Designed miniproteins, single chains, continued (3). Designs and how they scored, part 10

Each design is a single chain, and the fold is of that chain. pLDDT is the mean over its residues in the fold that is shown.

## One batch from the design tools (miniprotein)

Design m8317
Fold by ESMFold2-Fast:
Structure m8317 (fold): chain A 58 residues (1-58)
Amino acid sequence: GKEVYEKYRKAMHEKGGSGPELEGGNLSKTSNELIKELLASQGIELTDEEIEALKKYL
């Protein structure tokens, strides 16, 4: 959970910090496919397990 979130934060910081809001209800209501597409557009490749861990961390 936390490790995946830290990886995401580092990638977003490197790209100037404009990423989707990952806190609160947005990720829990977003499909895993959409999360994959959003992260892939930022150069982040996650497995289904890592996406579920990210959603549980938040």
Scores: mean pLDDT 61

Design m8318
Fold by ESMFold2-Fast:
Structure m8318 (fold): chain A 71 residues (1-71)
Amino acid sequence: SHMADRAGKGAAAGAGAAGGGEASRQAVLTNYIGSMKGGVEAGAEAAREGAEKAGGPEASQWAYDGSLRAG
């Protein structure tokens, strides 16, 4: 959906800024899968978890914030 697409871009931008390309990639992928299950909020939570694994807690926080800001 429109909101999920924007949330994914926000998550990627946030995660990428704090954790680099891998965090950005993981944030987009997990946001997409999460949003399909529970919408924008679930997508933001999934992006936070994915970004944390690749870029640590800072990437996690920025992915979540970026997702909600854009969504």
Scores: mean pLDDT 77

Design m8319
Fold by ESMFold2-Fast:
Structure m8319 (fold): chain A 73 residues (1-73)
Amino acid sequence: MDKIVEENIKRAEESAEKARATGHEETIKLADKMDELVESARNAKDPGKQLMYANMAGSAAAIADAEIAKIEA
């Protein structure tokens, strides 16, 4: 459980940095949302909620990566 939480948080942090680097308002908003989900995962006292927020952060990272790809096309 700890490893999958850590991997999802790391993915979200990396995608947030890429999203901010584009300079586009919409991708920056996605980066802010990923930061919120990472913070929620780190502050969650319940392991189930921590996993839920980490999974949501990972999903947000996938959406951000797709939006960045459209900008780079």
Scores: mean pLDDT 82

Design m8320
Fold by ESMFold2-Fast:
Structure m8320 (fold): chain A 96 residues (1-96)
Amino acid sequence: MNPLKLIGLLLRAIGLLYDLELNKDLPVDKELGKEMEKIAEKAEELYKKGEPIEKVLKLIEEVLRLVEEALKAGKLPERAREVLERVIEILKKLLK
């Protein structure tokens, strides 16, 4: 996978969680959103420094773990759950 596409998918996943968190009709754990944003910033920084793709992939795996934990916790409404399940599928396809 192209590193730019990989970072793009990570930022899109963060954007979806952030959009859900800001939508008053779809409450999401604010702490999860902040954690995801920090990981996305770290991935972008590593890429800009020319770090190996493997380091960026580890950050993607961390994002995947946080999303799966949020789903298992059962704190999310049905619509948010569906969106996060789609994000998990995209990230898993990237990680294999």
Scores: mean pLDDT 62

Design m8321
Fold by ESMFold2-Fast:
Structure m8321 (fold): chain A 80 residues (1-80)
Amino acid sequence: VEEAVRYLDEAARAARAGDYDTAVRYLEQAAEAARRAGEPDVAEMVRGTADLVRALARQGVPGERLATLIRGVAERVRRR
């Protein structure tokens, strides 16, 4: 879980910087880390977040809003 949260924090930083390819890559790594930690529901949530970030970035949604979305997911994962 802690490893997944670290990748989510990196993804949020990349999204804020406008580097959406890097943000999605970190989200994919966070999902894998969650799956390895025995948290498949968290892995599914994070994978869905990666798909959503790809779609919203393509639509021109600002990186700061995408970073806020990713931080929200990270906080939810931390509460587990």
Scores: mean pLDDT 83

Design m8322
Fold by ESMFold2-Fast:
Formats: structure tokens, sequence, C-alpha cells
Structure m8322 (fold): chain A 78 residues (1-78)
């Protein structure tokens, strides 16, 4: 349902915000290394494939935009 899709979107957006915060923390601590970049890119590629399957167009568009923003922020730390 639309209500279930929105609840899942809200949880997804919260998880992305936590991942960005964690990546920034790891970068500040010198623990984010260049060899990890391909693993992060692979993770985002898999996430894009899953998000593309969301049937609600508005929810999908919001999830895709948020995922792209999170990917750009995290990859900029490498």
Amino acid sequence: SAEEAQALLDAFLAALAEDVALARQLHAQGKLTADQRPLVEQGFERARGLVAKIPDEAVRAQAEAALAAAEAEILALF
C-alpha cells in the first residue's frame, strides 16, 4: 500500500542519513581508506537496482534522489 511504501521510504531515508554520518565519522578518524571505495560503489549499485523496483513512482523518485545524494557525499570522502 501507499502507507507501507511511505513507512519503508522513511526508514530508508533514516538509514541513508546514518550511513552518511558514519562515513563522515570514519573519514574524520582516518579509517576510511581508498581500497574501500569499490566496495561502497558496489553497495550503491545494488541499492539502485532494488530502489528501481519500487512500484510507487513518487516514492521511487524520492528514494532514487536520496540514494544518489548519499552516494555523492560518501564517495567524496575517498
Scores: mean pLDDT 87

Design m8323
Fold by ESMFold2-Fast:
Structure m8323 (fold): chain A 91 residues (1-91)
Amino acid sequence: SVEELVEEFRRLFDEIQKLEAEAEAAVKAGDKEKVKELIKELEELIKRMKEIYEELKKLKADPRVLTLVGTQIVVAGGSVTLFRRILENME
């Protein structure tokens, strides 16, 4: 259902927030391997978020729900891009 997909999306978003905080801490610690690991974990969660977005579109979910979900996916993807660029500059 739309409600079940939205609830799954919320759980994924909470996990992304947690992993972003862990990645920030790993960057501050200079732990390059941990940053790489966390980027991979973030990318897997974003992949599932995109699958949920496509399922919501197929179910003709409310345009406001689709806009919120799509925006949060873009923001999460931006965070991954930033962490990848930080990783490239870690010596």
Scores: mean pLDDT 90

Design m8324
Fold by ESMFold2-Fast:
Structure m8324 (fold): chain A 62 residues (1-62)
Amino acid sequence: DKDLKDAYLGLARAAEEGEIELVEKGIDGLKVRGETETAERIRRAVEEGNLEEAARIAREAA
């Protein structure tokens, strides 16, 4: 699914750039798409201050 892949890549880019508000929007977008487990893993990495891990998870899921 191109839209889902684009959503993951957009979130990864936002995390790489430190754009926290865009990362939060990306997480919400993934949950709306039913990607709840991956969204929760990314959210946990963000809460730990690990944006590099958040970007890694998003790129692997894309």
Scores: mean pLDDT 84

Design m8325
Fold by ESMFold2-Fast:
Structure m8325 (fold): chain A 76 residues (1-76)
Amino acid sequence: SDEELEKRIELAKEAAEIVKQIDESKLEEVKKLVKELMRALNEGKFEEARKVIEKLKELQGGKGPSDEQLEELPLY
């Protein structure tokens, strides 16, 4: 439905902004969590997606990934 699509877009955008605030040294852990997030979003498991976003928030701090590193993530 359009509502499910909008919710998926909102959660993906929130995750993308959070990832920009995570140090590049944690990129492999971020990649794992992003894969889990995209799986949950594609399956309509929005509560599981929110839990993954909370895990991403716990990783915040330091210099964010480069634009080239961000392009490797399934969010882009």
Scores: mean pLDDT 78

Design m8326
Fold by ESMFold2-Fast:
Structure m8326 (fold): chain A 66 residues (1-66)
Amino acid sequence: TKQQLKDQGDQLKSQGHQAGNQGDLQTASQLFQQASDKYKQAGDDKTAKQLQQASDLFQQAAQRQQ
């Protein structure tokens, strides 16, 4: 259901925050991208866009360090 997709997205978002707090910027980017995809599948385009922006920022930061 759409709610199950949102719940999966929330779990991925939580994992992304944990990775980001640990300085694992590449993993944070990947997790926020996956969370964005789940919210997009659920029809929540606004939340998906916000999570995609978070993913992009972490990816850019990771690329500068690697």
Scores: mean pLDDT 85

Design m8327
Fold by ESMFold2-Fast:
Structure m8327 (fold): chain A 65 residues (1-65)
Amino acid sequence: NEELFELLRKESNKAVAEQLAKLLEEGRYEDAAKLFLATRHLFSEETRKAVREYLESKGIKIPEE
């Protein structure tokens, strides 16, 4: 999802956003979900929504905040 990776590139916490993007690009969706759940408070609402929707599209269930 191009929009998701664009949102991650625009995040202020670059280290976490880059690591999350790498896990998603590598298809490591369970690891990406674990990182996301631990760090989602560092991301904008738009990015959190996009990451959740993308992971759910890959069969990973993300709990609501």
Scores: mean pLDDT 82

Design m8328
Fold by ESMFold2-Fast:
Structure m8328 (fold): chain A 80 residues (1-80)
Amino acid sequence: SEERFDAAERLLLGEAEAIEKYGPYNGKIPKDELITMLRDLFGLTEEEAREIVDEADPDKDGYLSLEEVRKALEIVRKRR
């Protein structure tokens, strides 16, 4: 449901913001952390989560900004 997606999106964004502000990655979110969050919160397979993260990371640097995390969430929304 939309409500379920919105709840998962808020939880993922909250975690991503915490990693950005307080984590050891200089204001970035590592690709593997986002993959784990997508799997845990949206029930995606590892393959699905990796495809989404790869699509959201155009620079292919293995780290995402909060804006790129939001892009990943829009890709998840479109696949529903």
Scores: mean pLDDT 82

Design m8329
Fold by ESMFold2-Fast:
Structure m8329 (fold): chain A 85 residues (1-85)
Amino acid sequence: SPVDMMRQLIAEMKKTLEYLKELLKEYKETGDESLVEEIRGAVERAEEIFEFLLKNFPNLPKELVEEFKRLLEEMKEVLREAEEA
């Protein structure tokens, strides 16, 4: 179901967010710009998925939509920190 798919995506986003935080840490230690591009790619992918879900499943529970949005904003904050470093 769309709800179960959303819950699975949220669980995967939580794992992705942890991974992006580790990439940010490595970037601060190494200055490897490819890590910033990997963070950016992950954020762009999450935004594309979110837009797709909102467009195709307008009846998704608000709680799940808001949780996905919060995780996406945290991923964007990791990207902003990488770009400001």
Scores: mean pLDDT 88

Design m8330
Fold by ESMFold2-Fast:
Structure m8330 (fold): chain A 94 residues (1-94)
Amino acid sequence: EKKEKEEKLLELAEKFTISLVNLIDAYVSGSPQEEIDKLEKELKELVKEIYKLDKELVEQILKGLEEQLEETDNEKQKAALKKAIEIIKEVLKE
């Protein structure tokens, strides 16, 4: 069971990374708002799934995104990262 939980967390973390990259790309490329809204919803659901398994990991993801935001000079990437941070903070508040 412990190994199954760890494998599930790795799978969800990979899906989160892909979804985050897709969201950043959508913001940078100027994708339609409908597409951005769908990607934001998908990211939020993934964060909720990770939170159910490991709340501490969600806090670590938040810290990582805040650090990435400080190192980012691209305004569109900053907007996407700020939105991802907002979504994570909403999930952490319950």
Scores: mean pLDDT 84

Design m8331
Fold by ESMFold2-Fast:
Structure m8331 (fold): chain A 59 residues (1-59)
Amino acid sequence: EVEEAIRAALPLYLAGVPESFIRAYLRSLGFSEEAIEAALRTLREAERTGRLDELAASL
């Protein structure tokens, strides 16, 4: 579920869509709050460490 949430969120995150909109979108797809927060945390950490490209390649 978390990997699926990351896969769904990644294009929006890269496009600069605000996290609040990404969170609403993931809820509309039926993801749990735990999966949504884990996905957004993973994306923030990847952005902070400059590893968003590696994350994208792994999906």
Scores: mean pLDDT 80

Design m8332
Fold by ESMFold2-Fast:
Structure m8332 (fold): chain A 68 residues (1-68)
Amino acid sequence: SEQEEMIAEVEARAAELKARYPQYATLIDARKAEIIAMIRAGASREQVEAGLAALEALVDDGARRLAE
């Protein structure tokens, strides 16, 4: 199903993000759970992609601050 496909994509992207930024694993897992809950509640692919983009931006901003 499209829901199963979207959940698999979210799981894969969260795993890749955790591999790049293991220090944010807890935050990434929490946000992943929220996005998966949205998918189960009937969220659109656009809403899921927006959630993933927001998570990636949050982690990238945090990593940038630590690198400086």
Scores: mean pLDDT 83

Design m8333
Fold by ESMFold2-Fast:
Structure m8333 (fold): chain A 85 residues (1-85)
Amino acid sequence: SIQSIIDEMDKLVDETDKKVAALLKQGKYSEAEKTVNEGMKKLNELIREGEKLAPNDKQAHLQLTKMQMRMVGLQVEVEIAKRQA
């Protein structure tokens, strides 16, 4: 179901955020970058699946977009941390 995909995305973003935060605190910038990039790849697969399951559901698409923006935010955070190191 679309709700199952949204729940899976939320879990993926939360787990990625926690791993990235821990790696950044340790100064492991390359591992943090790899972690967020792998998370984004998995998230994009879930977004495509969600769009196919609910092609005309505007509320579902808004939730998919919000999850994508959360992961983009993590990518930006990692990039900033790497440049400030």
Scores: mean pLDDT 88

Design m8334
Fold by ESMFold2-Fast:
Structure m8334 (fold): chain A 67 residues (1-67)
Amino acid sequence: SFEELIKRLIQKELGASPEQAERIVELAKAGASAEEIAKVIKEANPELSDEEALRIAKSIREAIQSS
């Protein structure tokens, strides 16, 4: 599924665990803000800047909501 592809991409690009990738996608599906999603991205990859995490969060949110 498209959601499974996004979860795999999150794991590969961010080094997130399967559980972290699941949480990020479920937040996006629930209509969570980009800021809320960015917090979870930072938990998965603390080396990311706040700007980078927010940019990634916006991309994931857009991908989920355009499907």
Scores: mean pLDDT 83

Design m8335
Fold by ESMFold2-Fast:
Structure m8335 (fold): chain A 80 residues (1-80)
Amino acid sequence: MSRAQILLQQAQAQIAQLQADVQRGQLSLDQARARFQQIQAILNQVYDLSSDDRQMILQVTAMSIQVAGILAELVLQQKR
């Protein structure tokens, strides 16, 4: 119910949208990269707001890795 939780939900929604758009072939690599940067900016805000919440910090870190993985998968799809 914190600001950090609201931003985290926003990031989760954007990650889901990015994943779906990549799977549908509706995004170029440069568009996916721009979205990656936007999601990372939101996650960085959550990280900064969650100074006392270790669980939230770990979740933000995991989501950051997940987004990087989606971008990496798109690069692999472009080569295959």
Scores: mean pLDDT 79

Design m8336
Fold by ESMFold2-Fast:
Structure m8336 (fold): chain A 62 residues (1-62)
Amino acid sequence: PLTREDLLRIVEQLQAETDEVVRRVMIRELARELGISEETIREILENLSPEEAAEKLYELQQ
């Protein structure tokens, strides 16, 4: 499984990405890796800080 540190790095990369197509691909790959839905990841990224998002994704990963 991905560590909290790995997830924080990925969340920060996603927030820095300005290309919507690239961002969608990154979210899809993260969803597949974590075993959770793309929609859940988007909701987390939109509503939480990077550190809170990383922690939440760590808790939810399958």
Scores: mean pLDDT 85

Design m8337
Fold by ESMFold2-Fast:
Formats: sequence, structure tokens, C-alpha cells
Structure m8337 (fold): chain A 97 residues (1-97)
Amino acid sequence: SIEELINKAINDVLNAKTYEEMKNTLIKLIEQIPNEEEAVRALFRIQDALLKNGATKDQLQAVKDAAMYLLKQSENHKVMLSAIGLVLRAIGEILDL
């Protein structure tokens, strides 16, 4: 289920030791969710969960870069705008660290 994929991705990012592991976890999640609207909603849920757990700069950067990956491959304007929102939120939260 998508819920199980999201919960696993949150746990994997929280337990990851490197930025590359965090980013690869999120890109793999996007690839496992073929529906781009569901994929972008999954990234919002992950960003919210990470922020609630005191997100690190690396975790926020990984979400930003995963959202950029989705933005680059999408032709769906709604998905693109949502991905931009994820990127801007991540940048704002990093600046507050």
C-alpha cells in the first residue's frame, strides 16, 4: 500500500546516516508510486513528518532534491506547482535552522 511505502520511507530517512541515502530513499519512493499526484502528496506527508521530528538540513535538502527530480520529469502543471511548493518550503525551513 502507499501508506506502508510512505511510513517505510519516513523511517528510512530518519535512520539514514548520509544525504545520499536520504535522497535515494525518496527518489525510490517516487519511482514506486507511478501516479505523480500520489507521489507529490507522499513527499508532502514525508516533509511534514520530518519537520515534526526536528528535520535536519540534509533531510530537508533531500526532500527538496526529490521534489526537483519529480518537477523535472513531470508535464502535469498541478504536480509541477506542488513540487515547487515543496522546494520553497524546504528552502524556508533550512534558512530557519
Scores: mean pLDDT 90

Design m8338
Fold by ESMFold2-Fast:
Structure m8338 (fold): chain A 69 residues (1-69)
Amino acid sequence: SEIDKIVAEMEEIADKVADDAKKLEAILSDPSTSAAEKGDALVAFQKRNKEAKARMDALVKELLALEKS
């Protein structure tokens, strides 16, 4: 169903965000990584997180529209 497809995409986004957070934690915890590289990784993570939130918000809107029909 369309609902199942939306839920599957939401789960994929959640999994990618969780994986991205683990990668960021590894970078921030690595003593061989420079302060500049850690800063760049954090900025990149924040950008990807913002994009993920925007996609999730769009999927929630689509899901709510399907519940009304």
Scores: mean pLDDT 86

Design m8339
Fold by ESMFold2-Fast:
Structure m8339 (fold): chain A 65 residues (1-65)
Amino acid sequence: SGAALKQQKEAEIDKLIAELEKLGASPSTIKFLKALKDNAKAGKIDYDTVVSIAKMQLQMIKMKK
């Protein structure tokens, strides 16, 4: 349902990508997550899967300190 929920998930993904960039995530990781977001927009993957992957990447970067 609802375009509004998809927009909310896209905004959450964008926020996670921005935080990853701020924390020094590699350009290849950022490109990968942006490609996953594009695949979700195309209906090839679930938005919740992309959010989960982005959150996992964020946790991994925070744990490396």
Scores: mean pLDDT 83

Design m8340
Fold by ESMFold2-Fast:
Structure m8340 (fold): chain A 63 residues (1-63)
Amino acid sequence: MVEELIKEAERLAEELEKRGLTQQAAGIREAIKVGKELAEQGLDKQAEFVLRKAIEAGRRALE
């Protein structure tokens, strides 16, 4: 699950960058880093929460 959320977040960051929304893209990329660190520590639920919130924000920015 975490891996799928990371891929979706990376895709959204790329789409935001292509549209010139570089600050929003940077925020998502930082959330990906945090999510990976949390997952490495075994905090999968916290990692999923961070990634889901980043994905929600990214999708809203693309509307």
Scores: mean pLDDT 84

Design m8341
Fold by ESMFold2-Fast:
Structure m8341 (fold): chain A 55 residues (1-55)
Amino acid sequence: DDILREIKNLVTELFNYRNNARTFLNNGDTVGATTYTNNANVIDGRINRLVGELS
């Protein structure tokens, strides 16, 4: 299933963006943290949309 494969890839990407955002925040880089958090939120939204298509 192409949708399921895409969801799995996006989940991995989401995990990486969230981890990078945490690292930036821990280092006091609020700009980097904000950028990666915003990108993570976009990916999370896309995952939710694709999951909705399966329901």
Scores: mean pLDDT 85

Design m8342
Fold by ESMFold2-Fast:
Order: C-alpha cells, then structure tokens, then sequence
Structure m8342 (fold): chain A 81 residues (1-81)
C-alpha cells in the first residue's frame, strides 16, 4: 500500500504506484473514458504529492503537477463533450 511504501521510505514503490495510476489514466483517456481518466490522474497526483511531502524529492512534485494537468484536461473534456 502507499502508506507502507511511505513508512518504509520506498521511493521505487511510491513511483511504481503513481506510474500505475498515470498509465491507467492514459489508457482511459485514449479510449475516450474521461471520467475514468480523471479518477486515475487524480489518484496519481495524490500519490506523488504524498511522496513529495514525505521525501522532499522535487521529482515527485513535478510528477504530481503533470498528473494534475492531465486530470484537468480530462475534466474539461467531460464538461465540453
């Protein structure tokens, strides 16, 4: 779980989990399932934000922002069509 990775300082585990949700978001987005894409990108952003809060590693902050931007793009496509 994310909490286990954070407690143990497992940077690779946090990165793998965040990337898993990002990749699921991208697959959903490419299939036109923008609601599912938004959910997965939001989860990816939260995972990386928590990784940053625990480690101070700016690469996690950047990945959180990137996933948030993809989530915002997905939300716009839900609202506009």
Amino acid sequence: SLDDYLRNGDVDGVTSLGNSHRDQGLRSFNNGDFQSALDHFTRSSDIFQRGFDHSGDPSFLRQSIDSSVNGLHSSVLIVTK
Scores: mean pLDDT 86

Design m8343
Fold by ESMFold2-Fast:
Structure m8343 (fold): chain A 97 residues (1-97)
Amino acid sequence: AMADPSLSKEELVDKIAEETAKLAGYNDNLPKAVRALLKGFELKGTPAEVFASALVMASRLLLEDPDKFIEPAKEALKRAGVEDEIETFLREYKLNK
């Protein structure tokens, strides 16, 4: 499926965070933390770059190892129609870790 063109970058990132939490068997605190970070900080870049930065920060706020979310995040990016951005996500994740 292609990314929904009616979604803003922030809405797309929120959707990816929600799917990441579901795929990881995690609670809704992860998408809530990501949403709060997107509202409080102007994160620059593509949806994948923004999500990578927000995921690392949210994981630290929740006292979780961000590595536990990487495989769920890759699948969530694929389901959101941005599978071509997985390499960008992994690169940005390594820079922010």
Scores: mean pLDDT 80

Design m8344
Fold by ESMFold2-Fast:
Structure m8344 (fold): chain A 86 residues (1-86)
Amino acid sequence: GAEETKKILEKLLERADELLEKARKAKTKEEIEKALFELEILLGLTRIILGVSKIAKDEEGVKLAEKAIEYLDKKIEEIEKMLKEF
């Protein structure tokens, strides 16, 4: 239900925060590219969670997943900007 969805999304967002920090501290373009790739995987997983929540008619889970997608999109944009500077 929504509580389980919230817990999973919180862990995904914590990993996303770690990946952004790794990108900020990265000394090579390859390290930034790896962080971006992992964030894109997390975004894909979050979209699956959104789809499952919609099928389950879990309105709270849908809202949580949509907010998580918006949050991940912003982090992906930040890392893409970092790649342009390398």
Scores: mean pLDDT 87

Design m8345
Fold by ESMFold2-Fast:
Structure m8345 (fold): chain A 62 residues (1-62)
Amino acid sequence: MPKAEDFSGEALRELGEELGLSSGELAGIVSLQNEATLRRAAEKAGLSVEELLARIRSYQKP
């Protein structure tokens, strides 16, 4: 699973803009790596957990 350090601040900002989440919320979600936190964020963004994870992975550094 991606960690907060796998993302630049700019990538977290872009992902936050797309999902309607703050950079702090995204960093917390990525670093916590738990299903309940991901589900809550996905519901807030109007996505499934799988869709949220796909969006997060698309912003991860290669």
Scores: mean pLDDT 67

Design m8346
Fold by ESMFold2-Fast:
Structure m8346 (fold): chain A 90 residues (1-90)
Amino acid sequence: MINEKAAEFYKAMADAAAANPYLSPEDAKKASDYFNKAADYFKNGDVDKGEQYGLLGMQAIRSGPDPEKALAYIREATLEIAQELAEIEE
């Protein structure tokens, strides 16, 4: 189901945020915590809260000194799962 794949995607984003070399440890933890909450909400079928916490995670990534590199790292780390999620909608 799409919510299950969305939960996997945000879990991967949480792991990528925690490992992100372009984020401060505090911002990495904050973004990871938000993406884990997004994954939990999608897993439980709460799409609105899932999207809200996903947005908060993205805002935490963008608050750092090098947001372009931090975002590129997340995109590259999650590309495979993002493509799988996109295919489910077709």
Scores: mean pLDDT 80

Design m8347
Fold by ESMFold2-Fast:
Structure m8347 (fold): chain A 86 residues (1-86)
Amino acid sequence: SREEEVEELTRRLIEAIDELIAAAESKEEPSLEEQEELFKRLQELVDQLGSLPEEDRQRVLDAVGRERIEQATRIGTELAKKVYES
């Protein structure tokens, strides 16, 4: 159902963002390849979010939270520079 899709997508987005944050800030310094894979998974979830009706998309964004979205965007921008700009 649509509600199940919204709940599952919200959970997956939060999980992917938290994993990306942990990887980017890890003292163990995960590889750029591992960070890129995590970011690609997040991008796929964001594409799925874009396919939802406006009301459902807003519900997911509210549940994920602005701070998580902002932090993920910042990390993704830095990762893109490292991977694609040498």
Scores: mean pLDDT 76

Design m8348
Fold by ESMFold2-Fast:
Structure m8348 (fold): chain A 85 residues (1-85)
Amino acid sequence: PPVAIAVLEREIRELEKQIKEAVEKQDLKGLQEAKKQLEEVLERLEELKRQSSSDPVAVEEIDRLIERVNELLKKVEEEIKKLKE
């Protein structure tokens, strides 16, 4: 679980960087791809949370990552809407 959480946190940080670059470049395709990858990361976090139900420290850390992914999804959806009219 700690290793899996660390891997997902690193993937989220890389996605945050990709989203920032796509926003700066007004790259609609890049934002759409980032949205898809964020949705896949969210599904993996929710599954990891179910598997970690007996570990309250892991659940709390996973919940923080889920919140972070949901905020990024909201931002990406708003940026896509701005570019798509």
Scores: mean pLDDT 85

Design m8349
Fold by ESMFold2-Fast:
Structure m8349 (fold): chain A 77 residues (1-77)
Amino acid sequence: AEKAGEEAGESGAGTIIESESKKKLTEEDGKGAAEAVAEAAKVNPETAIGGALKGAELAEPVAPVAAKGLRAGAEAG
């Protein structure tokens, strides 16, 4: 159960990193990331928050706007 939330956060971050490396970064990317984290937090908020924060740290060099969204979503969860 805890691992499911962590996997969801990591999967979301991985998808964002891959997608954003090939498209223009926007504030919308951050909003999408925040929504994904909020959904993961409904399943397991504590683990989802941890996964999202780690995902944001990894994404920050490639997609800083998406990383901000992941952190905002983690704070909301």
Scores: mean pLDDT 58

Design m8350
Fold by ESMFold2-Fast:
Formats: structure tokens, C-alpha cells, sequence
Structure m8350 (fold): chain A 79 residues (1-79)
């Protein structure tokens, strides 16, 4: 769980920095289960947001539930 979040976080930063396409990200997750894909994508979103200097709470269009899940994942990665 934590490992996938950290891997996603690194991938998210790299995707923004290198201009990785959504298709490339999808192919990297093709062999993962739905749960593993979800964890990796949550990590990737957190990494991308931090690279861009955007706080989770400032992301437009995210539900309260989604923001809570992202903050929980961030805490888990820091442990």
C-alpha cells in the first residue's frame, strides 16, 4: 500500500517534469489490480500537485471525500 503510494508520488512528479502522457501512465499501470492502480494514481496526483505547488485543499472540482482520501494517503506516505 505505502510502497505503491510512494512509487506513484515519484511517478507523478516525473510525469509533470518530463511531460509524460496519460497513455504512458496507463501502460505503466496495465498489469496492476484496480486497488493497486488506485493507490498509484493517488500517489501520482499528490506528487504532481506538490511539484506544481498546489495544496490538496485548493484543487478545484475534488469532492470532500476525495480530498480526505488524498490527505490520508499523504499522512501514510510520511510514516
Amino acid sequence: KKELLLKGYELGKKAIEEGMSGEELQKLTADLSDEEKRLLLIGALLGALEYLGISVEEVPGLSEESKAQLLEAKKLMEE
Scores: mean pLDDT 73

Design m8351
Fold by ESMFold2-Fast:
Structure m8351 (fold): chain A 70 residues (1-70)
Amino acid sequence: SAADEEVRRRTEEALREIEELVNRKTPKYIIGAVGLALETEVWLLARQLGREDLGEEAHRRIRARLKEVM
């Protein structure tokens, strides 16, 4: 669905942004703060679209990546 595509796209963008910060050797506390903000944005988008399931999935994916790099 259009909601699936939009939430997936925003999740992929969030993961790329986190990866770019990691590649630039950004301090971990900044990566954590930016990661939390991106996670919140994707979660709120999923809720606005009535797709809480997609928000849960995006939350798990972003948190898993943050745990790997922190």
Scores: mean pLDDT 85

Design m8352
Fold by ESMFold2-Fast:
Structure m8352 (fold): chain A 80 residues (1-80)
Amino acid sequence: DLELIQRARRAAGSVEELKELLEELERNASPETVRRALGAALLEAIERGNVDSLRYLLEVAKRRGDEDMARVIEGALENA
C-alpha cells in the first residue's frame, strides 16, 4: 500500500509512467486501489505544477466516471 502510493507519486512526473502504472493497476488491482493511486498521483502533480500529468489524470477520472476527482483536477488546472 505505502509502496503503491510512493510509485504513484513518482509516476506523477511523467504521463508515460502514469499510463504504465494505471494499465498495471487496472489489470491487477481493485477499483479502490486504482482510485487511491490516482489520488496520490494527483496530489503530487498539483504540488509540482505538472500540467501534462494533471490533464492526463483528468482524462482518466472522466473515463472512470469519478466526478469528484474530475472537479478537483479541473480546479487545479484553472489555477496552474
Scores: mean pLDDT 82

Design m8353
Fold by ESMFold2-Fast:
Structure m8353 (fold): chain A 91 residues (1-91)
Amino acid sequence: GTTTTLNVSGTVTITREETGEVSTYNVSGTATNHDNGTTVIRLTTDKGVELGGVLPRNVKSGETVTVPVEGYETVDGKKVPVSGTATLTVG
Protein backbone atom coordinates (compact mmCIF):
# COMPACT_ATOMS: atom_id res chain seq x y z
CA GLY A 1 0.00 0.00 0.00
CA THR A 2 0.92 3.69 -0.14
CA THR A 3 2.34 5.40 2.96
CA THR A 4 2.27 9.13 3.78
CA THR A 5 5.11 10.56 5.91
CA LEU A 6 4.68 13.83 7.82
CA ASN A 7 7.16 15.77 9.95
CA VAL A 8 6.48 16.01 13.69
CA SER A 9 7.98 18.08 16.50
CA GLY A 10 7.23 18.66 20.16
CA THR A 11 8.31 17.44 23.57
CA VAL A 12 8.77 14.08 25.26
CA THR A 13 8.79 13.24 28.96
CA ILE A 14 10.78 10.06 29.65
CA THR A 15 11.23 8.04 32.83
CA ARG A 16 14.38 6.02 33.47
CA GLU A 17 13.09 2.86 35.17
CA GLU A 18 16.40 2.09 36.97
CA THR A 19 16.61 5.52 38.69
CA GLY A 20 13.04 6.88 38.56
CA GLU A 21 14.49 10.07 36.97
CA VAL A 22 12.05 12.03 34.79
CA SER A 23 13.42 14.22 31.97
CA THR A 24 11.72 16.37 29.32
CA TYR A 25 13.34 16.86 25.90
CA ASN A 26 12.58 18.58 22.63
CA VAL A 27 11.97 16.04 19.85
CA SER A 28 11.61 15.96 16.09
CA GLY A 29 10.95 13.16 13.66
CA THR A 30 8.34 11.58 11.41
CA ALA A 31 4.82 10.16 11.51
CA THR A 32 4.14 7.58 8.79
CA ASN A 33 0.46 6.88 8.03
CA HIS A 34 -0.10 3.29 6.83
CA ASP A 35 -2.98 2.02 4.70
CA ASN A 36 -3.99 -0.37 7.53
CA GLY A 37 -5.05 2.70 9.58
CA THR A 38 -2.01 2.83 11.92
CA THR A 39 0.68 5.52 12.28
CA VAL A 40 4.32 4.77 13.09
CA ILE A 41 6.16 7.51 14.99
CA ARG A 42 9.96 7.84 14.97
CA LEU A 43 11.60 10.57 17.09
CA THR A 44 15.05 11.80 18.07
CA THR A 45 15.74 14.14 20.99
CA ASP A 46 18.33 16.93 20.96
CA LYS A 47 20.39 14.62 23.24
CA GLY A 48 20.43 11.75 20.71
CA VAL A 49 17.77 9.57 22.39
CA GLU A 50 15.89 7.55 19.75
CA LEU A 51 12.21 6.87 20.42
CA GLY A 52 9.35 5.13 18.64
CA GLY A 53 5.63 4.72 19.05
CA VAL A 54 2.47 3.60 17.24
CA LEU A 55 -0.96 5.21 17.04
CA PRO A 56 -4.07 3.12 16.15
CA ARG A 57 -5.20 5.81 13.66
CA ASN A 58 -3.84 7.99 10.86
CA VAL A 59 -2.82 11.61 11.58
CA LYS A 60 -3.10 14.81 9.54
CA SER A 61 -1.09 18.04 9.24
CA GLY A 62 -1.90 20.62 11.95
CA GLU A 63 -2.99 17.96 14.47
CA THR A 64 -1.60 17.63 18.01
CA VAL A 65 -1.17 14.04 19.20
CA THR A 66 -0.08 12.36 22.43
CA VAL A 67 1.69 9.02 21.94
CA PRO A 68 3.34 6.49 24.27
CA VAL A 69 6.96 6.04 23.18
CA GLU A 70 9.86 3.75 23.99
CA GLY A 71 13.46 3.57 22.87
CA TYR A 72 17.09 3.71 23.87
CA GLU A 73 19.55 6.13 25.45
CA THR A 74 23.28 5.48 24.99
CA VAL A 75 25.14 5.46 28.34
CA ASP A 76 28.84 4.50 28.37
CA GLY A 77 28.46 2.94 24.89
CA LYS A 78 25.53 0.74 26.01
CA LYS A 79 21.87 0.98 24.92
CA VAL A 80 19.65 1.59 27.96
CA PRO A 81 15.86 1.27 27.52
CA VAL A 82 13.67 4.30 28.24
CA SER A 83 9.91 4.88 28.00
CA GLY A 84 7.63 7.90 28.12
CA THR A 85 4.99 10.06 26.49
CA ALA A 86 5.42 12.45 23.55
CA THR A 87 3.20 15.43 22.72
CA LEU A 88 3.67 16.25 19.04
CA THR A 89 2.49 18.74 16.45
CA VAL A 90 2.06 17.15 13.00
CA GLY A 91 3.26 19.08 9.89
Scores: mean pLDDT 82

